# Designs tried in a protein design run: designed miniproteins, single chains, continued (5). Part 109

Each design is a single chain, and the fold is of that chain. pLDDT is the mean over its residues in the fold that is shown.

## One batch from the design tools (miniprotein)

Design m19785
Fold by ESMFold2-Fast:
Structure m19785 (fold): chain A 71 residues (1-71)
Amino acid sequence: MSDRYTDLAARLAQLASDYLNNGDYQSAIRYAQRAIRYATQALSLDPNNVRARAVLTGAQSILDTAQRRLS
């Protein structure tokens, strides 16, 4: 179900955010990429899943920030 992928994506995005806040940019990137994958899967099952879209946007922001810090 879309909700299972959304829940997993949300947990991975939270881990990515925690790593970003601790300066572990490599781990932040890894977990953000996984969160994006599962949020995208949730949206493929239900394109109107507002929660999955919010998680996707958040994970993309974390990924961009972490990548900029490594540059």
Scores: mean pLDDT 88

Design m19786
Fold by ESMFold2-Fast:
Structure m19786 (fold): chain A 94 residues (1-94)
Amino acid sequence: MLSKEEQEEIWRASLGFDVEELKKTVEKLIEKGYDPTEIIDAIASLAVFYAQLGLKEKAKKLIDFANELMKKYNIKPSKTAIVNINLAKKLIEE
């Protein structure tokens, strides 16, 4: 019988996602001409998803990355992105 800790480790491994690799992918997409506003919306949604899963450090890194992109490209976030960033922040604080 697998312990709860072993089950959680396998589950986390199955998510197979690296925030640093996402940053590289996002930078390439922006260079290719994808709308940075749509990318920020996607990152904000993903931050909520990870926060809900209890992956608070990954969610925090995604919030920080979204804020970095908004400053770097001088982008006003969508209403949806603002709501999602605020929700993710609240979930991390819990």
Scores: mean pLDDT 73

Design m19787
Fold by ESMFold2-Fast:
Structure m19787 (fold): chain A 96 residues (1-96)
Amino acid sequence: VERAIRALGDAANALGAALSAQGRHAEAVRAESELTMHMIGLAVARRTGDREAAVREMERAAETLRRLAAAVPDPALQARLLAAAERIREEAERLR
């Protein structure tokens, strides 16, 4: 869960910076907000010890990262977001 929260934070910062550099400020804020909501969900699951909620939130976060990656024209950033999604998915599988 801790690693998933860090991966989401890193992805939010990288994606937000890239979209803002392209003048896509509204999209940057929306993407950062979506990833932040998943981080909040994971923080709640961690504090309550709800492993099932943590797994569901990580699966949803991985799906969000894949969708956001599809909207990114930078192949390096796209690969980074997809790698983050896969790491989070693998953590969810191990936590089951």
Scores: mean pLDDT 84

Design m19788
Fold by ESMFold2-Fast:
Structure m19788 (fold): chain A 94 residues (1-94)
Amino acid sequence: DPGVLESPDIVNALNEAQKLLNEAKNLFNKIKDSLDEETKKKLTEQLNNLEKNYNDLINLINNPSPSVGNQELIEKINNVLNDAKNLVDELKKL
């Protein structure tokens, strides 16, 4: 149901994920030159995957697929949000 996807909770989760993704990018850019090559590669891959998943999610919300149910979409939103939170926390510890 499109109305569920437009709920304040879903909109807020997407906005939070975007803010956390931007925070992760800014934190990574500040520390990347001090990281070892293996850590830098892993964090670059995590950022690229997170950005791809976020963009795929936004595209899916704007172009709903009949093969993807509302519950699956909510799970995808929560996964992107949790991945973004975890990456920011990892970057803050470095």
Scores: mean pLDDT 79

Design m19789
Fold by ESMFold2-Fast:
Structure m19789 (fold): chain A 88 residues (1-88)
Amino acid sequence: MTMGQIYKEMKELLDKHGIDLDKLLKQFERLIDTIKRNQPIGGPEGAINDIAPGLVIPYKALRDYAEGKITRLELLQAILDSIKKTYG
């Protein structure tokens, strides 16, 4: 699956629930940066929960990406899998 295909599928699912994908992805980027800096995650975690209530945050994929263990494509796939479980 390409990054463009993942983005399209995420957008189609979230649009049905009135959730802004770009706003959500911005908070995931903030959460990743927070993990990389070993800072408290409550701020970006709370923002994700406000934007996408009930979404299970894929913490293992976020940590693995922050540590360079997985690609951005694999990270986006993990986020899509979480969105599908909650909103699919």
Scores: mean pLDDT 87

Design m19790
Fold by ESMFold2-Fast:
Structure m19790 (fold): chain A 74 residues (1-74)
Amino acid sequence: MEAELREARPALEEALREAREGKLPPSTARLVRAVHEAYERDPLGGLRALEARLEALVAEARRLGVSLEEVLAA
């Protein structure tokens, strides 16, 4: 788990950079900021909880046949 979270850090940093540059859709940028805030508050617990939440949202989007962005916008 911690190794997987460590590998995710570069991707999170890249996504946060794109969000700061205004290059991501608003819903995606909001998610990236929420992940970053939780990571700063409690790096291990917060990030793990957000990863579980993101996995649940991806599964729900697939089940409903809609895009992840639509689920995040709701």
Scores: mean pLDDT 61

Design m19791
Fold by ESMFold2-Fast:
Structure m19791 (fold): chain A 67 residues (1-67)
Amino acid sequence: SEEERRKSALSLLQSLLDLGITKVSDAEEVIKQWLEQAKKTKSEEDVKRLEQILKETLELLRKQLES
């Protein structure tokens, strides 16, 4: 659901913050690494779902850093 996707995005945002990520460019590099690892172990459908969650995670991070 959209609510479950949002909750997953917020959880991943917290993971980025716990890693000390304070810049969108640094978050994009970490997310790229997460996606490359997922592509090795997950189905194409699961990777597409993760891509959507991570896209929302980046948008949430941008808004938080602008506030």
Scores: mean pLDDT 82

Design m19792
Fold by ESMFold2-Fast:
Structure m19792 (fold): chain A 83 residues (1-83)
Amino acid sequence: ALLLGVLGIVLGALGLLAGLAGLEVGEKTGNRDALLKGIAGVLAGVGGIFAGLLALLTGNLGLGVDGLLDGLSGLAVGLAAIL
C-alpha cells in the first residue's frame, strides 16, 4: 500500500516538473501544442501527487494505483511537450 502511494507522489512530482518545463518551452516558442501538453502534464502530475498522498493517509490501494497512473501519464505528457 505504502509503495504505490510513494510511487504516485514521486511520479506525480516528476510529471509536474516535466509539465512546467513544457509550459516554459511553449511560452517561449509560442507553440500552442507544447503549451497544452505542458498544462496536461502539470494537471496529471498534481493528480498523481494528490491521489498518492490520499492513498498513504487512507491505506486505499485503489487511490495508490490511480496516483501511480496519473503520475506516469503526467510524466509522459510533460516529456512529450519538451520533445
Scores: mean pLDDT 73

Design m19793
Fold by ESMFold2-Fast:
Structure m19793 (fold): chain A 104 residues (1-104)
Amino acid sequence: GSVSVTFTVKEAGKYTVTVSLDGAVPAYAGVTVKVNGEEVASGVVATGDSITFTVEAKAGDKIEVVIEAPVAPEAGTYTVTVELRDAEGKVIASDSVTVDGVAV
């Protein structure tokens, strides 16, 4: 199944969302970024790598990052780290979640 991380922004502006995937078995995971429930960006991240998205938000908006179950040659457990940075590159929020992968 998928996991999600949600941030509520205090100020209007441009934000950078960085998603990192870590795990022992190489895998790929789909990532979708939503603002107030509407999809604004999507991509794929590989184990040991990160993917970065830039989004515009208004004060009080909710930025939701949805990570699909990682797809790998064998089943594994993965840690997903999501960081939210402001326009100056300062980390203003961060969260880490664990997700189980799907074997192919």
Scores: mean pLDDT 83

Design m19794
Fold by ESMFold2-Fast:
Formats: sequence, structure tokens, C-alpha cells
Structure m19794 (fold): chain A 76 residues (1-76)
Amino acid sequence: KPLTEEEIRRFFARKVQELIDYVEKNKPSKEELEKLFDEFIAEVVRELKARGASDETIARVEAALRQIKKDLIDRV
């Protein structure tokens, strides 16, 4: 069965919070932040694929996350 909206939301919120906590504690460089965000995007895509999300849904989520990454990294 595909991931529920609730499962996707919880996974996303958890990963975002982990990134925030890591940044606050470790003060990573811009390069490290880029790698962390790339891994986050890759994990979200893998989970969506594994749970049977449509290719269209996966592409939209990936595009949105890549845009967020660009906006955040450009401000660091």
C-alpha cells in the first residue's frame, strides 16, 4: 500500500527536526548542509517509491524539496 499522508508528514517532520537539531548543535558548513539535504531528499524519494507512490507524486515532492534546498543553502 502507498504511504499515508500521515506517515509522509511524520517522516518529513522528523527529518526536518533532525536537520535543525544537527545544525544548531554542530554548526555544519554550507557544503555539509548541502550533503545532509541531498540525503534527506534521497531518503524521502526512496520511502515514497518503496511504498508505491506514483512517479508523478515522487517527481513533485523531489522538485519541491530541491527548491527548498536551493533557497535555504543560498542563505547560508
Scores: mean pLDDT 72

Design m19795
Fold by ESMFold2-Fast:
Structure m19795 (fold): chain A 55 residues (1-55)
Amino acid sequence: PGSEAAVAKVAAEVRRAGAKRGVPEEELDRIVAEASRIAQTDPLAAMRHAAARLA
């Protein structure tokens, strides 16, 4: 399971990547929430999920 620090790191990285791609804030908030939920158990799976959503 991911630690609180790992979840926060995933959220920050996803938000950075989404901002670079010009993703709207509301959609980015949804993606960050989804990735943060997954990161509770698997931070790597969370990053893969976010990458797919941002593609």
Scores: mean pLDDT 80

Design m19796
Fold by ESMFold2-Fast:
Structure m19796 (fold): chain A 104 residues (1-104)
Amino acid sequence: MTALEYAQKALEYAKQGDIDKTIEYLKQALKKAKEDGFSKLAILAIEQSIKAVEAVKEGNLLEAEIHLGMAYINLGVMKVVGESEEDIELARTAIEAAEEVLKL
């Protein structure tokens, strides 16, 4: 599986309310993104998305919102600096998985 395919699986589980599987697949996306040489901003967006989901699991909604906000800031910077569409799609998909968990 590609990093994007792992992030897409995380989003699928997030929509089902499976927080543990969302974290598992986001961590697989992070590992694969690092192995495949994705941008530092994409990696940071995935890391912040994982922290947001972990904060929801612990019942800390304020911490979850802060981490989700930081992930969106990384995505915004990626768009401004003209990062690849592939890097942006990966970051966006990971953030969408975290956002779906925050809605639970």
Scores: mean pLDDT 91

Design m19797
Fold by ESMFold2-Fast:
Structure m19797 (fold): chain A 69 residues (1-69)
Amino acid sequence: ALAAAILDAAARAAEAAGDLRTARGLRQVKSVLSSHLTPAQAVQLVREAAAGASPETAAAIEAAVKDAL
């Protein structure tokens, strides 16, 4: 599903940026909620996670989400 792909892309971007905590949080959301989320809701959750991360991690997440859409 597209929501799961968005969450996975964001988690991979966070991991590549060195933010393992944000990556794990996004993977947990994917495992529990991705079947219940619209793509728009997944994007909003990812942006909320990015807002709590470093600017570098946030930029990597935004780029990955854009590519997943």
Scores: mean pLDDT 80

Design m19798
Fold by ESMFold2-Fast:
Structure m19798 (fold): chain A 79 residues (1-79)
Amino acid sequence: MSEEERKEEEEALQRVRELYEQFREAVLAGDDEKAQALEQEIIDVIREYLSKVKSPEEVEKAVAEARKALEEEAARLKA
């Protein structure tokens, strides 16, 4: 992987982490509307980055997995 590609990956991962923390806070606060909006933003960041390095089919699989992981985390936090 080139240094430029690695920087884009690191930036995407940092942004996802920041959005993920906000998502967790929204879920814990019971703000379903905000949590849903943050989930969509996380998915959009993942899709944008992966579209540069993966096929559309692989991107959709990764997005589906990420969405499932976020839904499972929300369920755990609401327990």
Scores: mean pLDDT 80

Design m19799
Fold by ESMFold2-Fast:
Parts: sequence; structure tokens; C-alpha cells
Structure m19799 (fold): chain A 60 residues (1-60)
Amino acid sequence: SKEIERLKRELEIHKKAIKNSDSLYEKLKDVDPQRAATYEKNKQHLEKIAEELEKKIKEL
């Protein structure tokens, strides 16, 4: 269905954003810990969204 395809695309976008946030955290943790903490928090938020998307895909 179009809905499953849409959710799968959103999940891939969020997975990519999680990897980017993790990469930025690793780059900044020793040079700008306050900015690094923001990326870590964003990653946690994105992981929760990805988990909800995976649940929706499984329940459809």
C-alpha cells in the first residue's frame, strides 16, 4: 500500500538523520560538548520516532 511505502521512506530518512546526529556528536564531543549534547538529544528523539514508525509498519 502507499501508506506502508510512505512510512518506510520516513523510517529511512530518520535512520539517516540518526547516523548524521551520531557523527556530529562524535566530531564535537571533545571540542564543543554543549553542541554535542544537542545532537545526542536529537538522536534520542529521532530514535523514538523511528521506533514508532517501525511499530506502525508492523501493525499495518
Scores: mean pLDDT 85

Design m19800
Fold by ESMFold2-Fast:
Structure m19800 (fold): chain A 83 residues (1-83)
Amino acid sequence: DDLADARARLAALDADLAKALASMDPEDHPYLEEVYRLTRELLERYIEALESGDEALLERIYEEAREREEEVKKRAEEIDARR
């Protein structure tokens, strides 16, 4: 279920952000929060696109959302690794 998968990713994103924020310096919070917000917005648009049934667009949005999520996670890990 593509819709359920997208929602699961969105839910996981919130948990990942919370964990990253708890481990990072307050100075890094604004940047991390902004990137996670953009990723969330992309996922929400993807969910809406699923309702339209445009498979080519869905595939493109899905890939972009996935890359965004991974970039945010890697950034948080890189910052945390400095500690």
Scores: mean pLDDT 73

Design m19801
Fold by ESMFold2-Fast:
Structure m19801 (fold): chain A 57 residues (1-57)
Amino acid sequence: SSENLKLAEKYAVLGLIAEQQGNTEQARSLYQQALEIFEQLGDLKGAATVRQRLSEL
């Protein structure tokens, strides 16, 4: 569970880095991976943050 949370946070951070580099499709893919894990964990705040980022791509 804690390993999965760290993995989701890692994907979210990598997505942000890709977004800042203008790599929109890579950012979208990474954010989607993070979202899937946050949703499986029931992390409502993590999921909401990633959905917000996806909506701004």
Scores: mean pLDDT 88

Design m19802
Fold by ESMFold2-Fast:
Structure m19802 (fold): chain A 74 residues (1-74)
Amino acid sequence: MKLSEEEFDREVRVALLEIILGIAKANNDPQEVIDALEEAVRAMEAGDEDALKTAIERLKQLGHEEIARAVENA
């Protein structure tokens, strides 16, 4: 299989977001946080930058700034 640079970057970011989601689930984080992280994964898979930004802002509004920063850095 051949991945473009853009496709490779997207797959890496999706994998990082899935790791963050997995950690949140293992820590029994609030369902609202899990839902926002699942939205971030879907947005990244779809290439929907606006939906991704919305998910990040939701995590910040929920008081989980460290998780929001981890998503931004993915």
Scores: mean pLDDT 80

Design m19803
Fold by ESMFold2-Fast:
Structure m19803 (fold): chain A 81 residues (1-81)
Amino acid sequence: MEQEKKEKERKEVSRYVGNALRAIGYLIDNGKVTPLRVELVKLMAEKGYTVDEIIKALNGTDKEIQEEIAKLKKELKKKKE
C-alpha cells in the first residue's frame, strides 16, 4: 500500500515539475523571466494547476501576480504536503 502511494506521489510530482518547466520555458521565450513570475510558477505547479492556467496567470499584471502568490502561499500553508 505504501509503495503504491509513493509511486502515485512521484508521478504527481513529475507532472507538476513538467508543468513548471513548460511555464518557465514560456517566460524565457517571451523575455518575461522575473523573480515574481518564477515564484508564481512554482506555487501554481505545487498546487496542481495546468500549464495553460499558469500561463494565463503569468499574463496578468504584477499586482495580480503578487495577489495570486499571496493567496497560494496561504493555501499551501493549510496543506500537509
Scores: mean pLDDT 75

Design m19804
Fold by ESMFold2-Fast:
Structure m19804 (fold): chain A 60 residues (1-60)
Amino acid sequence: SKLEEVLQYVREHGGRISGRELAELLGKSQSAVNRAMRRFGLKGPLDEAQAVTLASYLLG
């Protein structure tokens, strides 16, 4: 699943993922990810919990 891909990426990259990398993994635009980040008050590199929250919101 896309969520499993996000979790694997974060774990393989020091516990972080950028909004751009998240957009690519989810097949979403950077604008969509940036809007979701603003909605949740998130900025910069995302940790596992933040990435899962954004991915779940953007996918469902």
Scores: mean pLDDT 85

Design m19805
Fold by ESMFold2-Fast:
Formats: C-alpha cells, sequence, structure tokens
Structure m19805 (fold): chain A 60 residues (1-60)
C-alpha cells in the first residue's frame, strides 16, 4: 500500500505538469489519461487519483 501512496503523489505531480503543458484545453484527455493510469495500477486509490486529476484540470 505504500506504493499506492507514492503513485498518488506521482499522478498528482504529473497532472500538474500535464496541465501546464496542455493549457487545460484538453481536460477530457487529461481525465482519460489519469483514469488509464489508475486502471493500470489496478487499485481504487489509483482510480480516485485519476478522477481528482481530471477534475483539477477542469477547475484550473
Amino acid sequence: MEEVQKGLDEIRRVGEAYMEREGLEESVEGALTASLIGFSEGNQDGLRAGTWLGRKLVES
């Protein structure tokens, strides 16, 4: 589970960098990318982080 926590932090940082790079115009793509990462890790925390990231892209 410590690996899940590390993954959450990394997804968050990647999301912030991705948001700056894409300029928030591709919020849907950002949400999909985050969701795929969550599914790839095969856990609920990953999916939760993906949802958070997608919402962050829309709000910012």
Scores: mean pLDDT 57

Design m19806
Fold by ESMFold2-Fast:
Structure m19806 (fold): chain A 61 residues (1-61)
Amino acid sequence: SAEKEALEKKIEDARRQLEANKVAGETAKMDPSRAAIGEDIEREGEKKYQETVAAAKKALE
């Protein structure tokens, strides 16, 4: 169904965004003055990914 395909695409896009956030977080951590920002980017990225996956699974019900 079109809805299932759209949700699968959202999960794939979220996975790509998670990877981008990991790279951004690591890059920020290279500067000691931005280490806290890097940690926040990584935490927020993981949280959003988990929320997106959970919402998509619930929507498939």
Scores: mean pLDDT 81

Design m19807
Fold by ESMFold2-Fast:
Structure m19807 (fold): chain A 76 residues (1-76)
Amino acid sequence: MEEKLEEVREKAKEVAIAEAEGKVDEETRKLAEEAERLLAEVREEAEASPDEKLKEEVEKRLREMYEEIKKLVEEL
């Protein structure tokens, strides 16, 4: 799960930067699709877990990741 979260973060960050810079190409769109798929897998895995704390931690990390990327894009 940690590894998938990191992949989502890296792909989402790359997509967001490309969008902010107006450099969206076919590869960027594929990366966005992969990020969405991985995000769905992470959420599904957390939802299937009997550990409520794991689900809360995943949601918190996703929120933190989104805010970090948003701030990065706003600084461009």
Scores: mean pLDDT 78

Design m19808
Fold by ESMFold2-Fast:
Structure m19808 (fold): chain A 60 residues (1-60)
Amino acid sequence: AEQEAEDQAWRERESKRVKEFNEKIEKLYKEGNFDEASKLATKYMDELERERRRRGARRR
């Protein structure tokens, strides 16, 4: 029961994080800061991978 609630909460957090990330990228594009947007995207991908690995280890 608790694991099901945790999985749902995690998916909701992931969705919110994606939305916030997209808003940050859009802001950087509006500012013309394309280099910073690219760096943020790379950092986001790295953090997402680390979080998935952490979640996988916790679930096992």
Scores: mean pLDDT 73

Design m19809
Fold by ESMFold2-Fast:
Structure m19809 (fold): chain A 88 residues (1-88)
Amino acid sequence: LSPETIEAARRLARERPDHPVVKAASRLVNAGLLTPEEAFRILAEAVRTGRLDEDYVLRVAYAKTGLPIEDLKKIPYSEEAVRALAEL
């Protein structure tokens, strides 16, 4: 990941906590399925590839955790987890 991509991902988490990608990543951190660092890596990869949609985050989480996407979609949002992502 380039420094520019890392900064763009950090800006996305900081300025757009309501963005579907940020919310999906924060849900996974809140559920203890991903660390903040793992979730941030998913955000950075989404920025790098231009795949700024919730389905991308859920597919990566499925690959890492083995949990069905339908179950991942049921995980609640957390503002504290979003803050943890923005502070990485």
Scores: mean pLDDT 74

Design m19810
Fold by ESMFold2-Fast:
Structure m19810 (fold): chain A 92 residues (1-92)
Amino acid sequence: SPAEKAAEGAAKGAREGARLGGMDDVTIQNSARGAAEWARRGAEKGLMPEGASIDAAEFGTKGAIDGNATVSQARYAGGGAARGAHEGMLEA
């Protein structure tokens, strides 16, 4: 479904971004979970890809911070999550 594709993309993007930001595996996983959950919810509500990307970015970033990432590191995770959610929705 578009919601599953958005969630898969968001999780993949968050993981890739978090790794580029130098975050540990626990923080990467925490970011990916937040990004995937909120990208899926956004897509299920029929939000535009841009809306799902914003939510993925916000909660991917929050998940990274909750995993003890710095704000600068968390930006990599959030950016990856947004890009992944958008790409996932377009591939659905």
Scores: mean pLDDT 81

Design m19811
Fold by ESMFold2-Fast:
Structure m19811 (fold): chain A 74 residues (1-74)
Amino acid sequence: SMMEKIQKEVDFALQLGQQLSQRARDAGDEQLSEQSRQAGQDLADAIKNGDKEKYQQSQDKVSQLAVQVSSLSG
């Protein structure tokens, strides 16, 4: 169902934000940790609201933060 699909996408967004947040925190970057958590929540909210423009913006932001978090792991 559409509701099950939306819930899975919301759960994915929140999990991704939490994973990036934890990795940034483990690397000692508390600012990047908070930005990553917030970006995951923003993506989840865009999915819940069906806001296609905010969805794309939030997805791009999460992708940018993922690159930054990956750079901390070297």
Scores: mean pLDDT 86

Design m19812
Fold by ESMFold2-Fast:
Structure m19812 (fold): chain A 92 residues (1-92)
Amino acid sequence: MEAEKLFEEAKERIDRTVQEALEKIDNAKSVEEVVNILREAIQRITDLVEEAVKKLRSLGHPELAEEVRRYGDEALDTLVKKANEKIKELES
């Protein structure tokens, strides 16, 4: 129950970071702004994943820790794809 709560809280925090970054990317007016937003979001998601992984491993749940890493990787893929689409739009 404690480990499951940590896992759900980590996913919620990652989801919020993705949503905020996607909104900022949509409103960005330059390639530099998109790159800066992406860089900050990547760092935030990486920090959230590493914090959750460390806690889940300390509680004896390495499988949930690996699921958090996969969730974070999928979040990063979503952001990179959106950033690349926005950069292409701005360069057109």
Scores: mean pLDDT 88

Design m19813
Fold by ESMFold2-Fast:
Structure m19813 (fold): chain A 108 residues (1-108)
Amino acid sequence: SSLIEQAKALAERVLADAEAILRAVEEALREGKISGEEFGEISALLTGIKNNAQRVIDSDDLDEIKRQLQLMVELLGQLAELLERAGLHDEAARAQALKDELQALIDA
């Protein structure tokens, strides 16, 4: 596939995984495992990541796609760190894996 096709496929996976992470974080908040402040910070990053992923899906401009992928790498790194600090280790590992896969695509 072209880099554009690979980027769009990966952005679709980022949207799906971001929704799964959000559900896990909402459950953690409901169970008192994380604070409302931690939830707010994580939720804001997830919203930003989903917006950047949607821009990749909706674009046909390679330069714009590359910029959005780089922003997603930065936000996923911040997300993984916040999730680890919140004790959500499985969700942090998923965010880190997405970040690494996006970085590999940029570097290819």
Scores: mean pLDDT 91

Design m19814
Fold by ESMFold2-Fast:
Structure m19814 (fold): chain A 74 residues (1-74)
Amino acid sequence: MLEVDPSASPEELLARLLAYLEEQAAAETDPKRRAQIERSKADLRAFAAELLATESPERARALLGGVARYLNSV
């Protein structure tokens, strides 16, 4: 289960989310599913870059926290 520190910075939360997806990719033997995880990693990086450039750190953290909850629910 992905642990989320509610006081973590957006950058710390992004690092945890990317590490979790990397672990999922490393465990995946199906190339098609691995490609889906790689796309999710790219999408997350793009999303986080936009948040860090345009939003406050508090808002960016809240939105990335939502991604972490979503990943824990599937």
Scores: mean pLDDT 77

Design m19815
Fold by ESMFold2-Fast:
Structure m19815 (fold): chain A 79 residues (1-79)
Amino acid sequence: SLEEVQAEFQALVGEIQGLMAKFVEAVANGDVASANQLAQQILALIDRLEELARQLPNAELILAELAKAKAYLQEFLAK
């Protein structure tokens, strides 16, 4: 149902926010290994978030925002 999709979307957003906070801390501390692992975990969750977003109103706007976040993390991992 749409309500279940919205609930999963919100739960994943919260999980990603928690992981992003840890990622920022790892980067600030120069912990490259933890930062890389967290970036990979966040990217996997963004892939799931994209699948849910396609079932929501204004999917195109949400997907565009997620694409920017993915590009940032992929660029970080490429360095």
Scores: mean pLDDT 86

Design m19816
Fold by ESMFold2-Fast:
Parts: sequence; C-alpha cells; structure tokens
Structure m19816 (fold): chain A 77 residues (1-77)
Amino acid sequence: MEALAGIPSSEAKVGDKVTVTFSADGEVIAVADGEVVAVEGDTAFVKVELSEEDAKRLEEAVAAGKKVTAKVSKKAE
C-alpha cells in the first residue's frame, strides 16, 4: 500500500529517504521506508510504502479506537 504523510521538517528535501514509525497508544505497530516527494514551507510530504501486514495492523489499531501517530526519521548515514 502507498500512502502520503505530512511531517513538520525544514531539513527534508524532495528525494530524501526516510523511515516512518507508526505508533498506537505509544506502542510501535509498524515501521516503513518512505521518500520525500514534496515540501511545502515547514512540512515535508513523504510517500510511504507499507506492507500489506503493516497496513492491516494500522487499520486494526484504528478500528480498535487507538490513537495512531506517525514519526519520521531521516537516516543520517
């Protein structure tokens, strides 16, 4: 599954490879690689490719009423 996520980042540039960590109620439920496809002001838009299993975990967490958050980390090396 392909998804687009907006993140606050003034350091991200189009073409940067990042790791997106999804958490439900503070617990990590999925980690996916992504690429920055657009930057608007202080917000970077990341194209995230989730596995079918990770997408299902996210959907189940949302269906259970858990608060899902996304955190983006740029790999420095």
Scores: mean pLDDT 73

Design m19817
Fold by ESMFold2-Fast:
Structure m19817 (fold): chain A 55 residues (1-55)
Amino acid sequence: MKEEIDKILEENKDKSVSEQVDAVLEWVKDWSNEEATKAMLYLSDKLKEMLEEKE
């Protein structure tokens, strides 16, 4: 989950935050609501880290 989300974010770094969120949502669309929620929570935290601690 986390490594896959990280790869999606890396591949979509040139896209808007909304497009990055949509890409992760598309990836988890076949998952249970509970698992999708966990993935989105991780994505939110990861985006916060990337924005605050960008290189």
Scores: mean pLDDT 75

Design m19818
Fold by ESMFold2-Fast:
Structure m19818 (fold): chain A 94 residues (1-94)
Amino acid sequence: MPSPEEQALAAFEEMLAYARSRGDEEVVALLEEARRVFLELAKHMSEEEKQALADLVRAYRDAYLAAEDPATRLRIARSLLAFLRHLLAQRKAA
């Protein structure tokens, strides 16, 4: 079984590969930043917290790949990055 971190990174790579294939440069930049924020969060998380976060990232991947239009994909990528940044800010404040 892949680790929670490996599961999340695989989901990011699937979204990034799709975004690159579509020429969605803004989405690529958002997802690369989201992946960086995820890796920073993972350094300070328990395995249970990493699994919950990996499950969330995979849910975003499923929604992203199911999206029928570029505007929905952009909103999903922005939402994922905003959520991860919020979690990181909360951990820095604690």
Scores: mean pLDDT 86

Design m19819
Fold by ESMFold2-Fast:
Structure m19819 (fold): chain A 112 residues (1-112)
Amino acid sequence: REALLEKLKELLEKLKKAKTAKEAAKLAAEAILLVGKYIADYVDPLKGIAYILQGIGLRYEAEYSDDPLAVLERAIRLLEELAEELKDVDPELAELLRELAEELRKILEKYR
């Protein structure tokens, strides 16, 4: 858990410095993968696996999609869903996920 929180804080700082929607989408996909693994291990194995698969898909789309803004919009939605899922289980993780979604939303608005 401590390692997860530290990695998410690192990803948040990288997002603040992201120069492209593609870079931001890749960072978001990594956050979703990490949190999906945490959910699989400690909350709900099937739900966690579903989020891991969505994170893998987003990572692939972030690399190869011709529409990085659409990938970014989906990443924002998934981070908000994860924050809602974790709000009663781990409020500190939920708060970090909301902060990640907010930084992604700023990037999305900048490149729209």
Scores: mean pLDDT 82

Design m19820
Fold by ESMFold2-Fast:
Structure m19820 (fold): chain A 98 residues (1-98)
Amino acid sequence: MAVERAEELVRRAEELLREGKETGDKELYEEAYELAMEAMRYAEEAVEAGDVDRALRLAGRAAGVGEEAAELLGDKERKEEIERLFAEITRRARAVER
């Protein structure tokens, strides 16, 4: 459940970021960032549920979109938030490893 939600949100975030770059619409960067953050939260839940490898791949994709969207918005705080959340998810994934 959580992993499939993360995958859908990542795809939407990637699409919005691409469209924003084509149109120059900063509102699309904002939306891409928000969807990337939500996708990372679902990926974190999927890690805790044991879907570690798939969740980490999705978290990495979401972090990439979120960091790029934040950079295009000139928002250092949002970029740092994405980096912090990805580090936390990676740490949790390592703790679940058997």
Scores: mean pLDDT 85

